# Designed miniproteins, single chains, continued (3): the designs that were tried, part 46

Each design is a single chain, and the fold is of that chain. pLDDT is the mean over its residues in the fold that is shown.

## One batch from the design tools (miniprotein)

Design m9585
Fold by ESMFold2-Fast:
Structure m9585 (fold): chain A 107 residues (1-107)
Amino acid sequence: SVEVLEGRFDARAGTVAVKVKVTKSGDYTVRVYDENGNLLGETRFHAEAGEEVWLGAPAPGLRPGDRVTVEIYDENGNLVAKAELVVEELDANGWGRLRILKKESYD
């Protein structure tokens, strides 16, 4: 399975990133949605069992207080993890924390 551990937002690049722990090696897809269910970005990655990896996806136009949903799929298209996060205040460099509000892992 996959577990979401933390999240970050880069306002200058217009990207969200989540740190995930994977328990099964394979190819995964991460999708980021806004609070209205619009797909903001998608990326693919490979991970090995036991790794913690950062996954980035485009998310232009997000502001502090906005909510995003991150969904992670295995190579067969099965949903393996989901997290709901909120964009926190940006630091002087344009970085903000994504605070996890809810997360689920499926297997």
Scores: mean pLDDT 83

Design m9586
Fold by ESMFold2-Fast:
Structure m9586 (fold): chain A 70 residues (1-70)
Amino acid sequence: MEEARKQAEELLREGERLYEEAKKEKDPTRYTGLALRGIGLGVEAVIVLKQAGDEEGTEEMKKRMEEIFG
């Protein structure tokens, strides 16, 4: 579980970084691409925890995704 939590945290952190970068982008195509990549990494973080059987971590990660990505 500890390894999966570290991987999920890294994925979510990178996803949040890309999403914040997207918010600063003025080009709609670049904004959409960065935002979708960020959201995708957040989804990967949830999958990592779900596959590890970390039910509590999975639910917490879903809440964090909702707060970061809307």
Scores: mean pLDDT 82

Design m9587
Fold by ESMFold2-Fast:
Structure m9587 (fold): chain A 89 residues (1-89)
Amino acid sequence: GLRERLARLSPTARRVLALLAEAEVPLTVAQIAEALGISQATASRALNELEAAGLVERRESGGTSLYAVRPELRPELLALLAEEREAAA
């Protein structure tokens, strides 16, 4: 299930996923890297992990990759991320 997919993610992939889940527009690797204070290489590896987990989709546009959480997963994902934040408080 979705919770099991989240449990397999690296800490960096979880941070990227949370950013994308809360973003209302698709983001580039550079935008994700800048927002999280990580390298573009680190952001790219995290995005590859998220794509393999079936949590995000990639769109190519003129040689630029744009990333977003899968629309059908977004409501459940936001709820699970909110639950984890509440459990950590």
Scores: mean pLDDT 81

Design m9588
Fold by ESMFold2-Fast:
Structure m9588 (fold): chain A 100 residues (1-100)
Amino acid sequence: MEVAKKAAEAAASGDAEKAKEGGRLAAEAAAKGTAEAGRAAGAGGAAGGWAAAEAGSEEAGKAVAEGGKEAAKAAGESREAAAGATGGAIAGIGGAFQAS
């Protein structure tokens, strides 16, 4: 999921290294296929999504959400992580654009 990595990096324009770690952690989580890995992937995806949405990078936010969701599914016991990654990114994007 290189797209998730790229989106996470774009989301953290000021903290590129932290964004890279988030994307790397998500990819590693998918490879390990564990519940803990899935939760980490979900958290990384959600955080990246929000940052991307705030920056006005809707496409980046979607990419992070998709990557996080796929990684979470690969982890098996990661239903909550998958929901968190997708929900977080969508909420961030929606909130930013829908901001009242």
Scores: mean pLDDT 50

Design m9589
Fold by ESMFold2-Fast:
Structure m9589 (fold): chain A 89 residues (1-89)
Amino acid sequence: MSKAELDREVALGIAQIMVAVNRTTLPTLRRLANDPSKRDEALQGVDSSLSLLDRAQQLLDDNGIDDPALRQDIADLRAEVEALRKTLE
């Protein structure tokens, strides 16, 4: 196994964890977005979720990982979070 292959495997694992965390927290973020008294917390949650998704995508790109299913999961989660962001503007 080359160092590049090992680095790629680690990066894929970290990206998968970041996506799983976003998927798990999305229902809570939707609940916060529906509460006008929690608008600032919802906006912070949106920013944090988008930052994690950007980092997951960057890990895939930096390590030459071509995982179409994971890239689609990132795109789908980003679309959901961006839709929530628009409701908070």
Scores: mean pLDDT 85

Design m9590
Fold by ESMFold2-Fast:
Structure m9590 (fold): chain A 94 residues (1-94)
Amino acid sequence: SKEEFEKYLDETEKINPEVAPELRAIAERLYKEDPEAGLNFAKAAYYLSKLYKDNPELVLEAIRQLASLPVERAGELFKAAADQAKKQLEIQEA
């Protein structure tokens, strides 16, 4: 949903304010073209930012690489990245 999408972007901005504008711009473009791809991007950015909060450059590098792909392909990869990062966080916090 749009509300869920905005929540992930807002939370990402709180974690990494310096990179959030670039991530938000990419996410909003993706969401406009393909809401599922945009949402998956926002989730990936959020969970990766939490997982690598001490190294935001790793998040930026991964996002830039994936964002260069066609939207459909990028969306699938962002979904996989979000799911993996979320599981890693659950293991780390367990």
Scores: mean pLDDT 78

Design m9591
Fold by ESMFold2-Fast:
Structure m9591 (fold): chain A 67 residues (1-67)
Amino acid sequence: DRRKEEAVRELEREMARLGKKLTPGQRALVASLATESLEAGKAEVEKRIGDKETAEAAIRALERAAA
């Protein structure tokens, strides 16, 4: 639960830095992946998020939440 909240918080920060609005789908995806392995999370982000900058932001959020 806290790990999911932290991953979403980090994603919000990364998206704000990019000047992009976070979608509910992207938020839900990152929250669900926060409890998975980092490798699985990266693979799912790359498959489901077509925008490279947003995908990189999501991967960074997962890495920070995992640390």
Scores: mean pLDDT 81

Design m9592
Fold by ESMFold2-Fast:
Structure m9592 (fold): chain A 94 residues (1-94)
Amino acid sequence: SEVTRYIAAKLLEIAGEINEKLAEEYEKKGDLEKAAKYYELAGEDYEAAAELDPENKEYREKAAEMYEKAGEIYKKLGDYEKAEEMYKKAEELK
């Protein structure tokens, strides 16, 4: 059902927003490992929302933004493989 997919996408948007806010809080506290993890989770939530509602370009744009933020933090942590994985996920959403 189109309505069911729309509602599911909205719930994933809410989950993404929560994970984004948690990532911002951990980043502010200097917990970069948790910040990267929660930005990655936010990216996954927004990406799942984009798959359910592909006409909503904002979900894809938000997913790419979250993955890019996770990648930058993984890079700061010296986790270059995770950083490249995040950048690749962001690029695939463009």
Scores: mean pLDDT 91

Design m9593
Fold by ESMFold2-Fast:
Structure m9593 (fold): chain A 100 residues (1-100)
Amino acid sequence: SLLDRIREIADETLAYLEENLSEEQRPIIELFREFTEEVLEMIRNKEPEEKISELVQRYGRKLRELMEKLKVPEEVAEYIEKSMVEIYLLAMEAVRQREA
């Protein structure tokens, strides 16, 4: 159910981005999709919390750089950041449930 919730948040975010981003800003949609699939794969492969945290930080930096370069509206950037934080927290919960 946590994996399903991560996919639900990602799908909702991708739909929001398709509606609110221009064609020039499409690389952000692709990078966010890549981020989500990598997080889900790490959870399925039972990777440790530290590796998942490192991956989230790496994609967070890449997304922030790309959003700045492509002049993404602040409201959209904030939406992406909130979605990434929520995905991260759910991923950490999935890791904790494996160790219980």
Scores: mean pLDDT 87

Design m9594
Fold by ESMFold2-Fast:
Structure m9594 (fold): chain A 75 residues (1-75)
Amino acid sequence: MSVEEQIAGLRAATEAALRAAGLIPDAALAAELAARLRELTARAEEALRAGDREAALAAAAELQEVADEIVALVR
């Protein structure tokens, strides 16, 4: 898988998580989690472009934790 393919997959996953965050009834909490998703996605993209596999994996793990939290908050 190329870096461009990895970034495309990451962006697709982030869009899905952002859609789920939009379903959270608390608008302030939704905005906070959406901002964190965007920050972690940008960090993962930068790590992938830099060839920093360890940083990319760490950012991906934090993204998964935030996505799991969003799913737990959606009713």
Scores: mean pLDDT 81

Design m9595
Fold by ESMFold2-Fast:
Structure m9595 (fold): chain A 75 residues (1-75)
Amino acid sequence: GAREQVMRQIAAQQNAAFQQAMAYQAQGDTQKALQVLIDTLDQIIATLRREGMDPALIEAYEIQRASNREALANI
């Protein structure tokens, strides 16, 4: 259904962002790696909110975003 399609798109976005972040990390650019992850999580959270997805699912992504923001702030 529509929800499964949204989740498949989100999974693809996360995989692409993870690969890009790993590429930056391999270059020693931890700041860019974290920024790619944060930007992607911002997009995912916006999509989940727009689509009216489960609040618990949105909260899980918001926690992950907060963790990445804290990691970036501590560099």
Scores: mean pLDDT 89

Design m9596
Fold by ESMFold2-Fast:
Structure m9596 (fold): chain A 72 residues (1-72)
Amino acid sequence: MEKAKKLVDGALIGRADAHGRSLADLSEEELKEEKKKLAEAFAKAYQQLYEDTGDEEYKKLAEDFKKLAKEY
């Protein structure tokens, strides 16, 4: 879980919305929705990496991102 949270947070740090607004200007609900979308996208990406490589670390990350997406 901690690694998955760090990856979602890291992906948000350099991101602005389509209008150039700071993430600090987003509502709590808008921020949760963006984190949820990132967690769902990462879950799919890491599941695919596990299927391609057989690396259990990617499977664990995919499961952690799935859980994280449900928390938002």
Scores: mean pLDDT 74

Design m9597
Fold by ESMFold2-Fast:
Structure m9597 (fold): chain A 75 residues (1-75)
Amino acid sequence: SAAVEAVLATAAEYGEIVASGVSGDILGILLGGVSEAQAAALQAAIAALPGVAEVRAGPSPDVPGTQAVLVRLEL
């Protein structure tokens, strides 16, 4: 999917992708090395991409030092 590829490429500009997966229209990403200010900019950058309907980002409770990013894709 072009939208998935664009989201992953954008996320990689802000931090290290330690895990990603797609289920239906939801793309989940775990990012390492992202500051709080970078997390806000990352969320805005992904939300601006064509084919992205919704983005939520926040600290991962399961993997310390990572940001969890959930992206709902337009289908």
Scores: mean pLDDT 81

Design m9598
Fold by ESMFold2-Fast:
Structure m9598 (fold): chain A 85 residues (1-85)
Amino acid sequence: SEEEKLIAEYKAEAEKANAAKTFEEQKAYVEKIGELLGKYLASKLSKEEARKLIEEVRAESLAAARTEEERELVEAGAKAALEAV
C-alpha cells in the first residue's frame, strides 16, 4: 500500500539521519522526512487540516528547541512538509 511504502521510506530516512555525521547531512534527511510526512498527512487529511497540524507541531517543536541548530532543523522539516501537502 501507499501507506506502507511511505512508512518504509520514513524509517529508511530516519536511519540515515541518525547515522549522519554533519549538521548539513542531518538537515537534508530531516527535509526528506518532512516531505514524506507531508505526503502521508495529505493522504489522510484535507490539505487545510494537514497544514494546520504541521504548523501546530512546528510551533510546539520550536518551543521545545534549545539550540539554533535544533530550531533550523524544525523549520527545514516543517517547510518541506508544508511544500509536500
Scores: mean pLDDT 83

Design m9599
Fold by ESMFold2-Fast:
Parts: sequence; C-alpha cells; structure tokens
Structure m9599 (fold): chain A 68 residues (1-68)
Amino acid sequence: SIDEIQEAALEVLEGLASGDVEKALKGLERLKEVATEEELKRAADGAIEKAKEYKNEEVVKAAEELKA
C-alpha cells in the first residue's frame, strides 16, 4: 500500500539523516517487500538522490541494486 511505501521511504531518510546505515538499508529492503516493480523503481530513484545528498555510497549502491 502507499502508506507502507511512505513508511519504508521515511525509514531510509531517517537512517540517512541520523547516520544509521543499518536503518537506511532496512528501509530499502522493506520497499522491496511492499512496492510493485514500478513503485520500487521510483522509490529507489528517490533513495539514490537522498543517499547522494548525505554522501552515503553504501546506501546509493543498495538502492541502485533495487532497480536491477
């Protein structure tokens, strides 16, 4: 559902903002579970953008892998 996608995206953002990489990666994994293929691609693009803003290469790579 859209609510679950928003919650997962917020978990990624909170993890990035707090430097909690494990939380950010958990949010990405949750996105993979709750999103359709098209929703996941859009959410992954947003996560890549945010991870780049926070300069977290590990989260950028993980989010790029969600698009494959």
Scores: mean pLDDT 82

Design m9600
Fold by ESMFold2-Fast:
Structure m9600 (fold): chain A 89 residues (1-89)
Amino acid sequence: ELKRRAQELIGEAFTLELQTEAELPASDPLRQKAIEEAQKAIDLADEAMRAADEGRNEEAERLVEEAEKALEKAKEYYKQGLEKKAAEE
């Protein structure tokens, strides 16, 4: 179950990173913040998968929770960037 959650987080974070790069201009600091948090979520989720493979289930669970928090921050920065872009139109 933890590996499935981690894999889903990696997929969502990767998709969000691609969407952020496509939708937000390079000059927007929110673009960089969203990408950084998405990459952090991927790294933490990858570590969680390794911890789960090694039987360190409590550590894997904590890493998944940290990855979920990083992904939520990435989503929030992405949303703020989109709202700013829309307001300028």
Scores: mean pLDDT 84

Design m9601
Fold by ESMFold2-Fast:
Structure m9601 (fold): chain A 76 residues (1-76)
Amino acid sequence: PEAERLVAKGDEYEKQADENWKKGDYEKAIEFYRKALRYYVEAKAVARDDPGLVAQLNERIARLRKKIEELEKKLK
């Protein structure tokens, strides 16, 4: 199913972002978190008939937005 593919891509980019954060490459971490965020937002749009998945995606989206904000503050 399409939503599952989009979630898997989002998860992959989030892992890449986490790796770059651990390496201290905050700019690359933000870039990959933004890519993951886009995939989770798309997954949420196609998963409209699955309230459980929508709730999980809302939590992932909120968490990613928080991580991006924290990293952007470190760069300023």
Scores: mean pLDDT 85

Design m9602
Fold by ESMFold2-Fast:
Structure m9602 (fold): chain A 94 residues (1-94)
Amino acid sequence: SLAERQALAREALEETGHADWSLEEMAEFGERVGRETALAAGREELAEARGEYGGLAGAAALYYARGEWEKAEEYERKAEELLRKVREEIAAAK
C-alpha cells in the first residue's frame, strides 16, 4: 500500500539523517530503490516501471509530510495507477 511506502520512506530518511530532503532528492531516491528492487528480483524488464513508481511514491510521501495534501493525493493516484499496470504486466507474463 502507499501508506507502507510512506512509512518506509520516513524510516529511511530518519536512518540516513535526511529528513529535510528536497522533492528532487526524494524522487531520485524512490526511483533508485524501485529500480534496484526489480533488478534484485531478476525482473530486469520491469526496472524502468518500478523505478518510475518509486519516484512517484517518494514524491507523494514528501508532499504528505509537508502538509501538501492535494499534491500528495495527485502523486499517490499516479503511483497506484502505474503499480496496477505493472501488476497486470506480471500477471500477463505468467
Scores: mean pLDDT 73

Design m9603
Fold by ESMFold2-Fast:
Structure m9603 (fold): chain A 75 residues (1-75)
Amino acid sequence: SEVEVRRIRGLAQSLVEASKYGAVTPEELALAEEMLRLIKELPSASPEKQRDLIKQMRELVARIEALRREALAAG
């Protein structure tokens, strides 16, 4: 959905912005940059490819959430 894509873009942009202040890990930054790359591909993609791109974005969100849970468990 457009709401989901907007939310994912917001998350990715916030992580990139936070990286300027050293507030994110290199792994989180790489995942955020990959999310923005997939979002950029979305408007020109076929409906089948759009579904695949959204699936990939969901997997990247899950990886970021897992990293944040690990950081909280370690602190």
Scores: mean pLDDT 84

Design m9604
Fold by ESMFold2-Fast:
Structure m9604 (fold): chain A 80 residues (1-80)
Amino acid sequence: SMEELQKLINEVKKKLDELIKKGDYDGLIQTAVDFIKYLLKNFTREQVLEGVSELIDHLEKHLSPENLARVEKAMLDVLQ
């Protein structure tokens, strides 16, 4: 459901924020990739794209362009 999706997005955003504060970019990439893989298994394509879009928007506000590009590439590679 959309309510379940939004709850999961909010939970992962908090985890991503913790990793950004620590400068753990490998952990950030792994957490984002694992989340998208989970969404692909449990949600519709439309819901997955909504979740990915919301995470990218969140990360754009908190990362340098260089670090953002690395995370976005890893996330999009999971979607093919």
Scores: mean pLDDT 86

Design m9605
Fold by ESMFold2-Fast:
Structure m9605 (fold): chain A 110 residues (1-110)
Amino acid sequence: MPTEEEILEAAEELLRKVREAFEEFGDKFSEEIRKEFEELLEELEEAVRRFKETGDLSALEEALESAQDIIILLRNASKYMPEYKEKLEEYAEKLEELREKLDEYLEERK
């Protein structure tokens, strides 16, 4: 099984990619979508922080739930922002790949 450190590194990579997406598209979203993204990002940051401090897999599960909601948000935003559709879908795909890898790590550790 991967080490706790490897799982933590993957969780930090997921958080970093979400932050990159927010920096690139946050100001391009409607105020409503930007606020929803910001709230989900704060939830993800808190969950990753708790996992870093405690090693509690339930915190990692919460992080993956927030990441899934962010992926859905990006895919939905692509429907209303045709000029950014390809980039939004690319970010959603990258985040889904990282989420799936972390979910597999959780399953292997249970």
Scores: mean pLDDT 82

Design m9606
Fold by ESMFold2-Fast:
Structure m9606 (fold): chain A 86 residues (1-86)
Amino acid sequence: MEEELKKLEEYLEEIGASEEAKELTYELFERLKRGEATEEDLRLLARRLALELGEDLSEEIEAMDLPELQKLGAELEARLRARLEA
């Protein structure tokens, strides 16, 4: 978990992500470690990561349930990694 957090922070730094995206990612991982993450936390992170990829998905994300948010999160993570490798 801590090593995964460091790798994600390094990915965000390499792609030139905003300070807001880095801070939100850190906060979510801290809450996940404590078992306290909520749907709202996942929505905030998903919106921020989508914006880093050049997409405003705010309205779509607000309508998503937890399984849809988890699927979107995995997709956004894969796309961020692909951008770093490009």
Scores: mean pLDDT 69

Design m9607
Fold by ESMFold2-Fast:
Structure m9607 (fold): chain A 83 residues (1-83)
Amino acid sequence: MTLSQEEIDNLLPQAEEEAKKGDPRGKYELALLKMARLEIEGKLSEKERNELLAEALRAIAELKDGGVKEALLKKAEELLKKA
């Protein structure tokens, strides 16, 4: 589901504040909102997409352990290698 520009602009400040506080959910939301905004503007490069997806995966990995955490971190590393 694609977010509207207005929805992204309304959600970004809260996600930025939560990310600054070290909240993994805030970091995850911030990465996804930045990606969605660039996509709507037609400015989302493959490099930026891979970097932002890697940030989102690393953020959500902070909430997981064991094999799930390892799988998320591995996917993030693979995305960064493609960037």
Scores: mean pLDDT 80

Design m9608
Fold by ESMFold2-Fast:
Structure m9608 (fold): chain A 102 residues (1-102)
Amino acid sequence: MDPNSEEFQREIESAVLEIASAVNLTSARRSKDPRVAELDQQASELYRQAAEAVRRGDLAAARQLVRQARQLQLESARISVELGNAAAADLERQLQEILAKE
């Protein structure tokens, strides 16, 4: 009788729900870029499918779906970082112009 299997199942279920919640919280901020919005929608759908797989006891399918969702979420995050870096670079340029004027 191994409590590790139940703990592992709960960890996967908790991780899927936590990631799905995080996607919902961040998608509203990133929805201005259509690429980010599309990736967030695809990731959200995969997380829903993963949660269903966990409920059915198909942990192998759930892991595969979570891996795919995480890949999409990582790509979405990379685009968001690029957009954030571009915005930061523009702000730094504006600050340098102000500083040059003293």
Scores: mean pLDDT 67

Design m9609
Fold by ESMFold2-Fast:
Structure m9609 (fold): chain A 96 residues (1-96)
Amino acid sequence: SLLIERLKEEIPKLEKEIEELKKKGGDKKKIAVKLVELAFGYAVLGKLEEAEKYFKEAVELDPNIKGLLEAYLHAAEVAGIKEAIEFLKKKIKELE
């Protein structure tokens, strides 16, 4: 799949961008947004352990990410990506 091949290339780049932002003492909310994107990418690939790790880190940096998760859930539902849909529904319910 072209999507899976693109995600395999984009994920390492996104991880590097996140690491560089952390080293610069970047905005926690901006880092959290990128961590949600990274968690979504891993969930799309079925790598739920990595998705969980990056989701937890995002929540720790910004607990107000529910709206962003709902936007990614909508995208996953439109694309029919079952594993990402189930992951995001679970994580949205965990946010109080």
Scores: mean pLDDT 85

Design m9610
Fold by ESMFold2-Fast:
Structure m9610 (fold): chain A 77 residues (1-77)
Amino acid sequence: MEELVREILELMKEGLKVDPRAVAEILLKAGFSEKEVDELLTQIYLGREEAAKEMLLKLPEEKLKEMKEQLRRVLEE
C-alpha cells in the first residue's frame, strides 16, 4: 500500500506538469469530491507529501491501482 501510494504521488507530480486537468479528472473518477481534489492538489503544490499520502491512503487499494494506470496513460506518448 505505502509503495503504491508513493508511486501514485510521483505520477501525479509528473502528470501535473503535463496535463493538470487530466490529473484532476482522474481524482474525481476515483471518488474524490471537487473540494477534496482541490485540497489534495494544494498539498502537492505546497510540498506537503505526508498530507497528500494520507488522503490517498483513505482510498481502497483497487481504486489506487486504477488511478496509477490512468496516471501512467497521461504520461505516455
Scores: mean pLDDT 82

Design m9611
Fold by ESMFold2-Fast:
Structure m9611 (fold): chain A 71 residues (1-71)
Amino acid sequence: MSLEELDEEVRQTFIDAGKGGVEKLKRGEGTVASETLATAGINMAINSDDPEERKLGEELKKEYEEAKKKR
């Protein structure tokens, strides 16, 4: 189904966006948009039925929380 193909592409896109958002926050150049992308990507990965994506999401969440504390 085309919806299943879109789901795969959407998941990969959100995870990549989340990684980018976390990287910006870690660099200290994050914005509200970067924060939103990070949380969206993290939530998408954590809610995935793929255990590898879930572990990536958990790791990104930890990096996000650490970056948030440093402003």
Scores: mean pLDDT 74

Design m9612
Fold by ESMFold2-Fast:
Structure m9612 (fold): chain A 85 residues (1-85)
Amino acid sequence: MQQAADTLAQSRQDLQDTIDQGLQDTRTQGKAEESVQRVLDAAREAADRAREAIGSGVMGTTLEQIFLGEGRDAAEQIRQIAKEK
């Protein structure tokens, strides 16, 4: 139980750090496509870790969808920033 909570907290933090770095890299260096790929990979890893920690079922599936959704939203935000002049 506690191990699952710790894994979820760490996965959330790792994903957020990757998103924050991707946004910064896009704004400062214009590395939008590389940042998008890193964020999507991090979201999948976070979703997989959540699924492993909680297991399959409504809760595990919901957490997987949340992490993948956060990654997709961040990837879209990175692409939008890259298009701004």
Scores: mean pLDDT 78

Design m9613
Fold by ESMFold2-Fast:
Structure m9613 (fold): chain A 77 residues (1-77)
Amino acid sequence: GISSDSSDEEVIRYVEELIENVIKNASKLGLSEEEARERIRAFLERQVAEARALLAAGALDPLERRKALVILEYVEA
């Protein structure tokens, strides 16, 4: 699980595991692997945009702020 003490690597691994699990279970969800990847990409793009807005507004708690920053760095790398 993710906690306030989780490392940046643990946050990235958690996100990657969620993505992999969605793709792995795509057939059970009635989605092709390609359709699952497209949905995940769109989801991540929305999360990045929302995270940027929340960071600018200062609305995030410390854990959510850290997750947002890690996701932004990961996606923009």
Scores: mean pLDDT 68

Design m9614
Fold by ESMFold2-Fast:
Structure m9614 (fold): chain A 84 residues (1-84)
Amino acid sequence: MWTTTGAPLEGEIVELKRNEDGTIELVVETEDGSKFKVVLYGELAKKNEDLKVGDKLVLPEGTYIEVLPDKEYKSKVLVYDEKK
């Protein structure tokens, strides 16, 4: 359920939706053509509010994520900011 990235997870944003609650949902395509749904919450969504389709998303090594199966994409990745 919970994990961190052992290596950077990178890809191009091919779809992006901003929700009224401040969350950002995006679809990222990696260089091998795989697509992942990514959801940014709270502080991470605010830090990335200027993201647009065509931008590159990079999740650095050690990013706290939850990887879930997704029927439409290879995986759904929930990304969490570290809280004090």
Scores: mean pLDDT 70

Design m9615
Fold by ESMFold2-Fast:
Parts: sequence; structure tokens; C-alpha cells
Structure m9615 (fold): chain A 74 residues (1-74)
Amino acid sequence: SEERREQLEELLEEFEKLARELVAQGVPVEEAFLLGMQQLAEELEKRNIVPTEEEQAWMYERLLEIYEELKRQA
């Protein structure tokens, strides 16, 4: 579903924004990433979204891209 894809993309954007803000405040990249992951998990539960295996694979790929970007900024 296009709507489902957009919801997951929005959640990843929220994750990225939070992680970037934390790193900008001097939080270590690994800690910022863990805090972002906690927020993402809470939002998924709140919205009753259970990612499929295909969605999990896609999300994992995006999360790795964000992680590498944050590492470059630190």
C-alpha cells in the first residue's frame, strides 16, 4: 500500500530528525541511534503497525543508511 509506505517513511524521517538533533547536542552516535530506535518502536506500537518481513528489510536498509550518515557527522 502506498499509504503504508508513506507512514513508514514518515516514521523513519522522525527517527532521523531525532537522531540528528541528539548528535548535534553532543550525544554519541550509538546512544542517539538507540534512543531513536526506542522512539520508532513506540510509534509503531502506538499506530498498531506490524511491519512485514519485506517492510522490515526495507526499513533496516534505511536505518543503516541513517546510521552511516550520522557516523560521518560525528
Scores: mean pLDDT 83

Design m9616
Fold by ESMFold2-Fast:
Structure m9616 (fold): chain A 99 residues (1-99)
Amino acid sequence: DEVERLKAEALRLAEEVRKLSEQMKKDGNTELAKVLEETAEVARKAAESDDPYVQELGIAAARTAILAAEYSKKDPKKAEEYFQGARRVIAEARAALDA
């Protein structure tokens, strides 16, 4: 139940982040687009892990990346903070997936 719920949420967020990556590429923000693309892939893999801890890391990475995209035009400093946060959570999720 919890695993299936977290999987559905992580997959939903991964797709949202993938669409944001495409939008950032169109806007010329290639650096953020790459982080979003990486985040979407990691969140998708985390969703399929059947481990609630790993699924939760994928969700956290996706949500942080969405905040970076949201603030990218209105508050570049806050966007950079979320961007660095997303990179950190992605690294943790990848480590958990590679274990």
Scores: mean pLDDT 83

Design m9617
Fold by ESMFold2-Fast:
Structure m9617 (fold): chain A 73 residues (1-73)
Amino acid sequence: MVQEEAQRIAQEIAAATPGVASATVRVEGKRIDVEVDARGTSPEDLAAAREASERVVEALREAFPDAEVRRGL
C-alpha cells in the first residue's frame, strides 16, 4: 500500500521534471527512502535530479505524515 502509492507520487514528479530519468522509492516499515536517477551525468541533469528528489520528499511527507522520509545516498 504505502510502497505502491509512494512510488506513484515519486514517478509522477520524475516524469514531470526534465533531466530526470526515473524515481524509485523503498519503504521499510515507517521509513521511506527516495532515489531519483538523472537522465545523464551532466551537472544540469544531476541538479535536476536533486531538485526532483527534494520535491518527492516534500510530497511524500505530506502524503505520509507518520513516515520518516529521506533521500537515498
Scores: mean pLDDT 80

Design m9618
Fold by ESMFold2-Fast:
Structure m9618 (fold): chain A 102 residues (1-102)
Amino acid sequence: MTREERLAELEAARPELEEAIATGAGASRETAAVALLQIELELGAPKEELRRLAEELGLSPLGKVHLLLHAGMPLEKARELVEKVKAGKTEEVEKAWEEWLA
């Protein structure tokens, strides 16, 4: 697949994901929000724009871990953060998110 073909597919997916976010609920909405942010990252959106979109979409701590993993966070670190979120501790996720956006 060429870069141009990939970028065209990502651009085509954006409005469908935006509709899914607007009409969806719970886990379905969250999955669509994460997918939209992953697409924006692949399309080269600046970190300031990714921060704004994550805030507007109400991205959960778990969603932030998934985006960080897509951005190149080591799998072992992502697993550690997921376990902390499951335990109700989000401080390290928010720290990693802010450090990545810096």
Scores: mean pLDDT 77

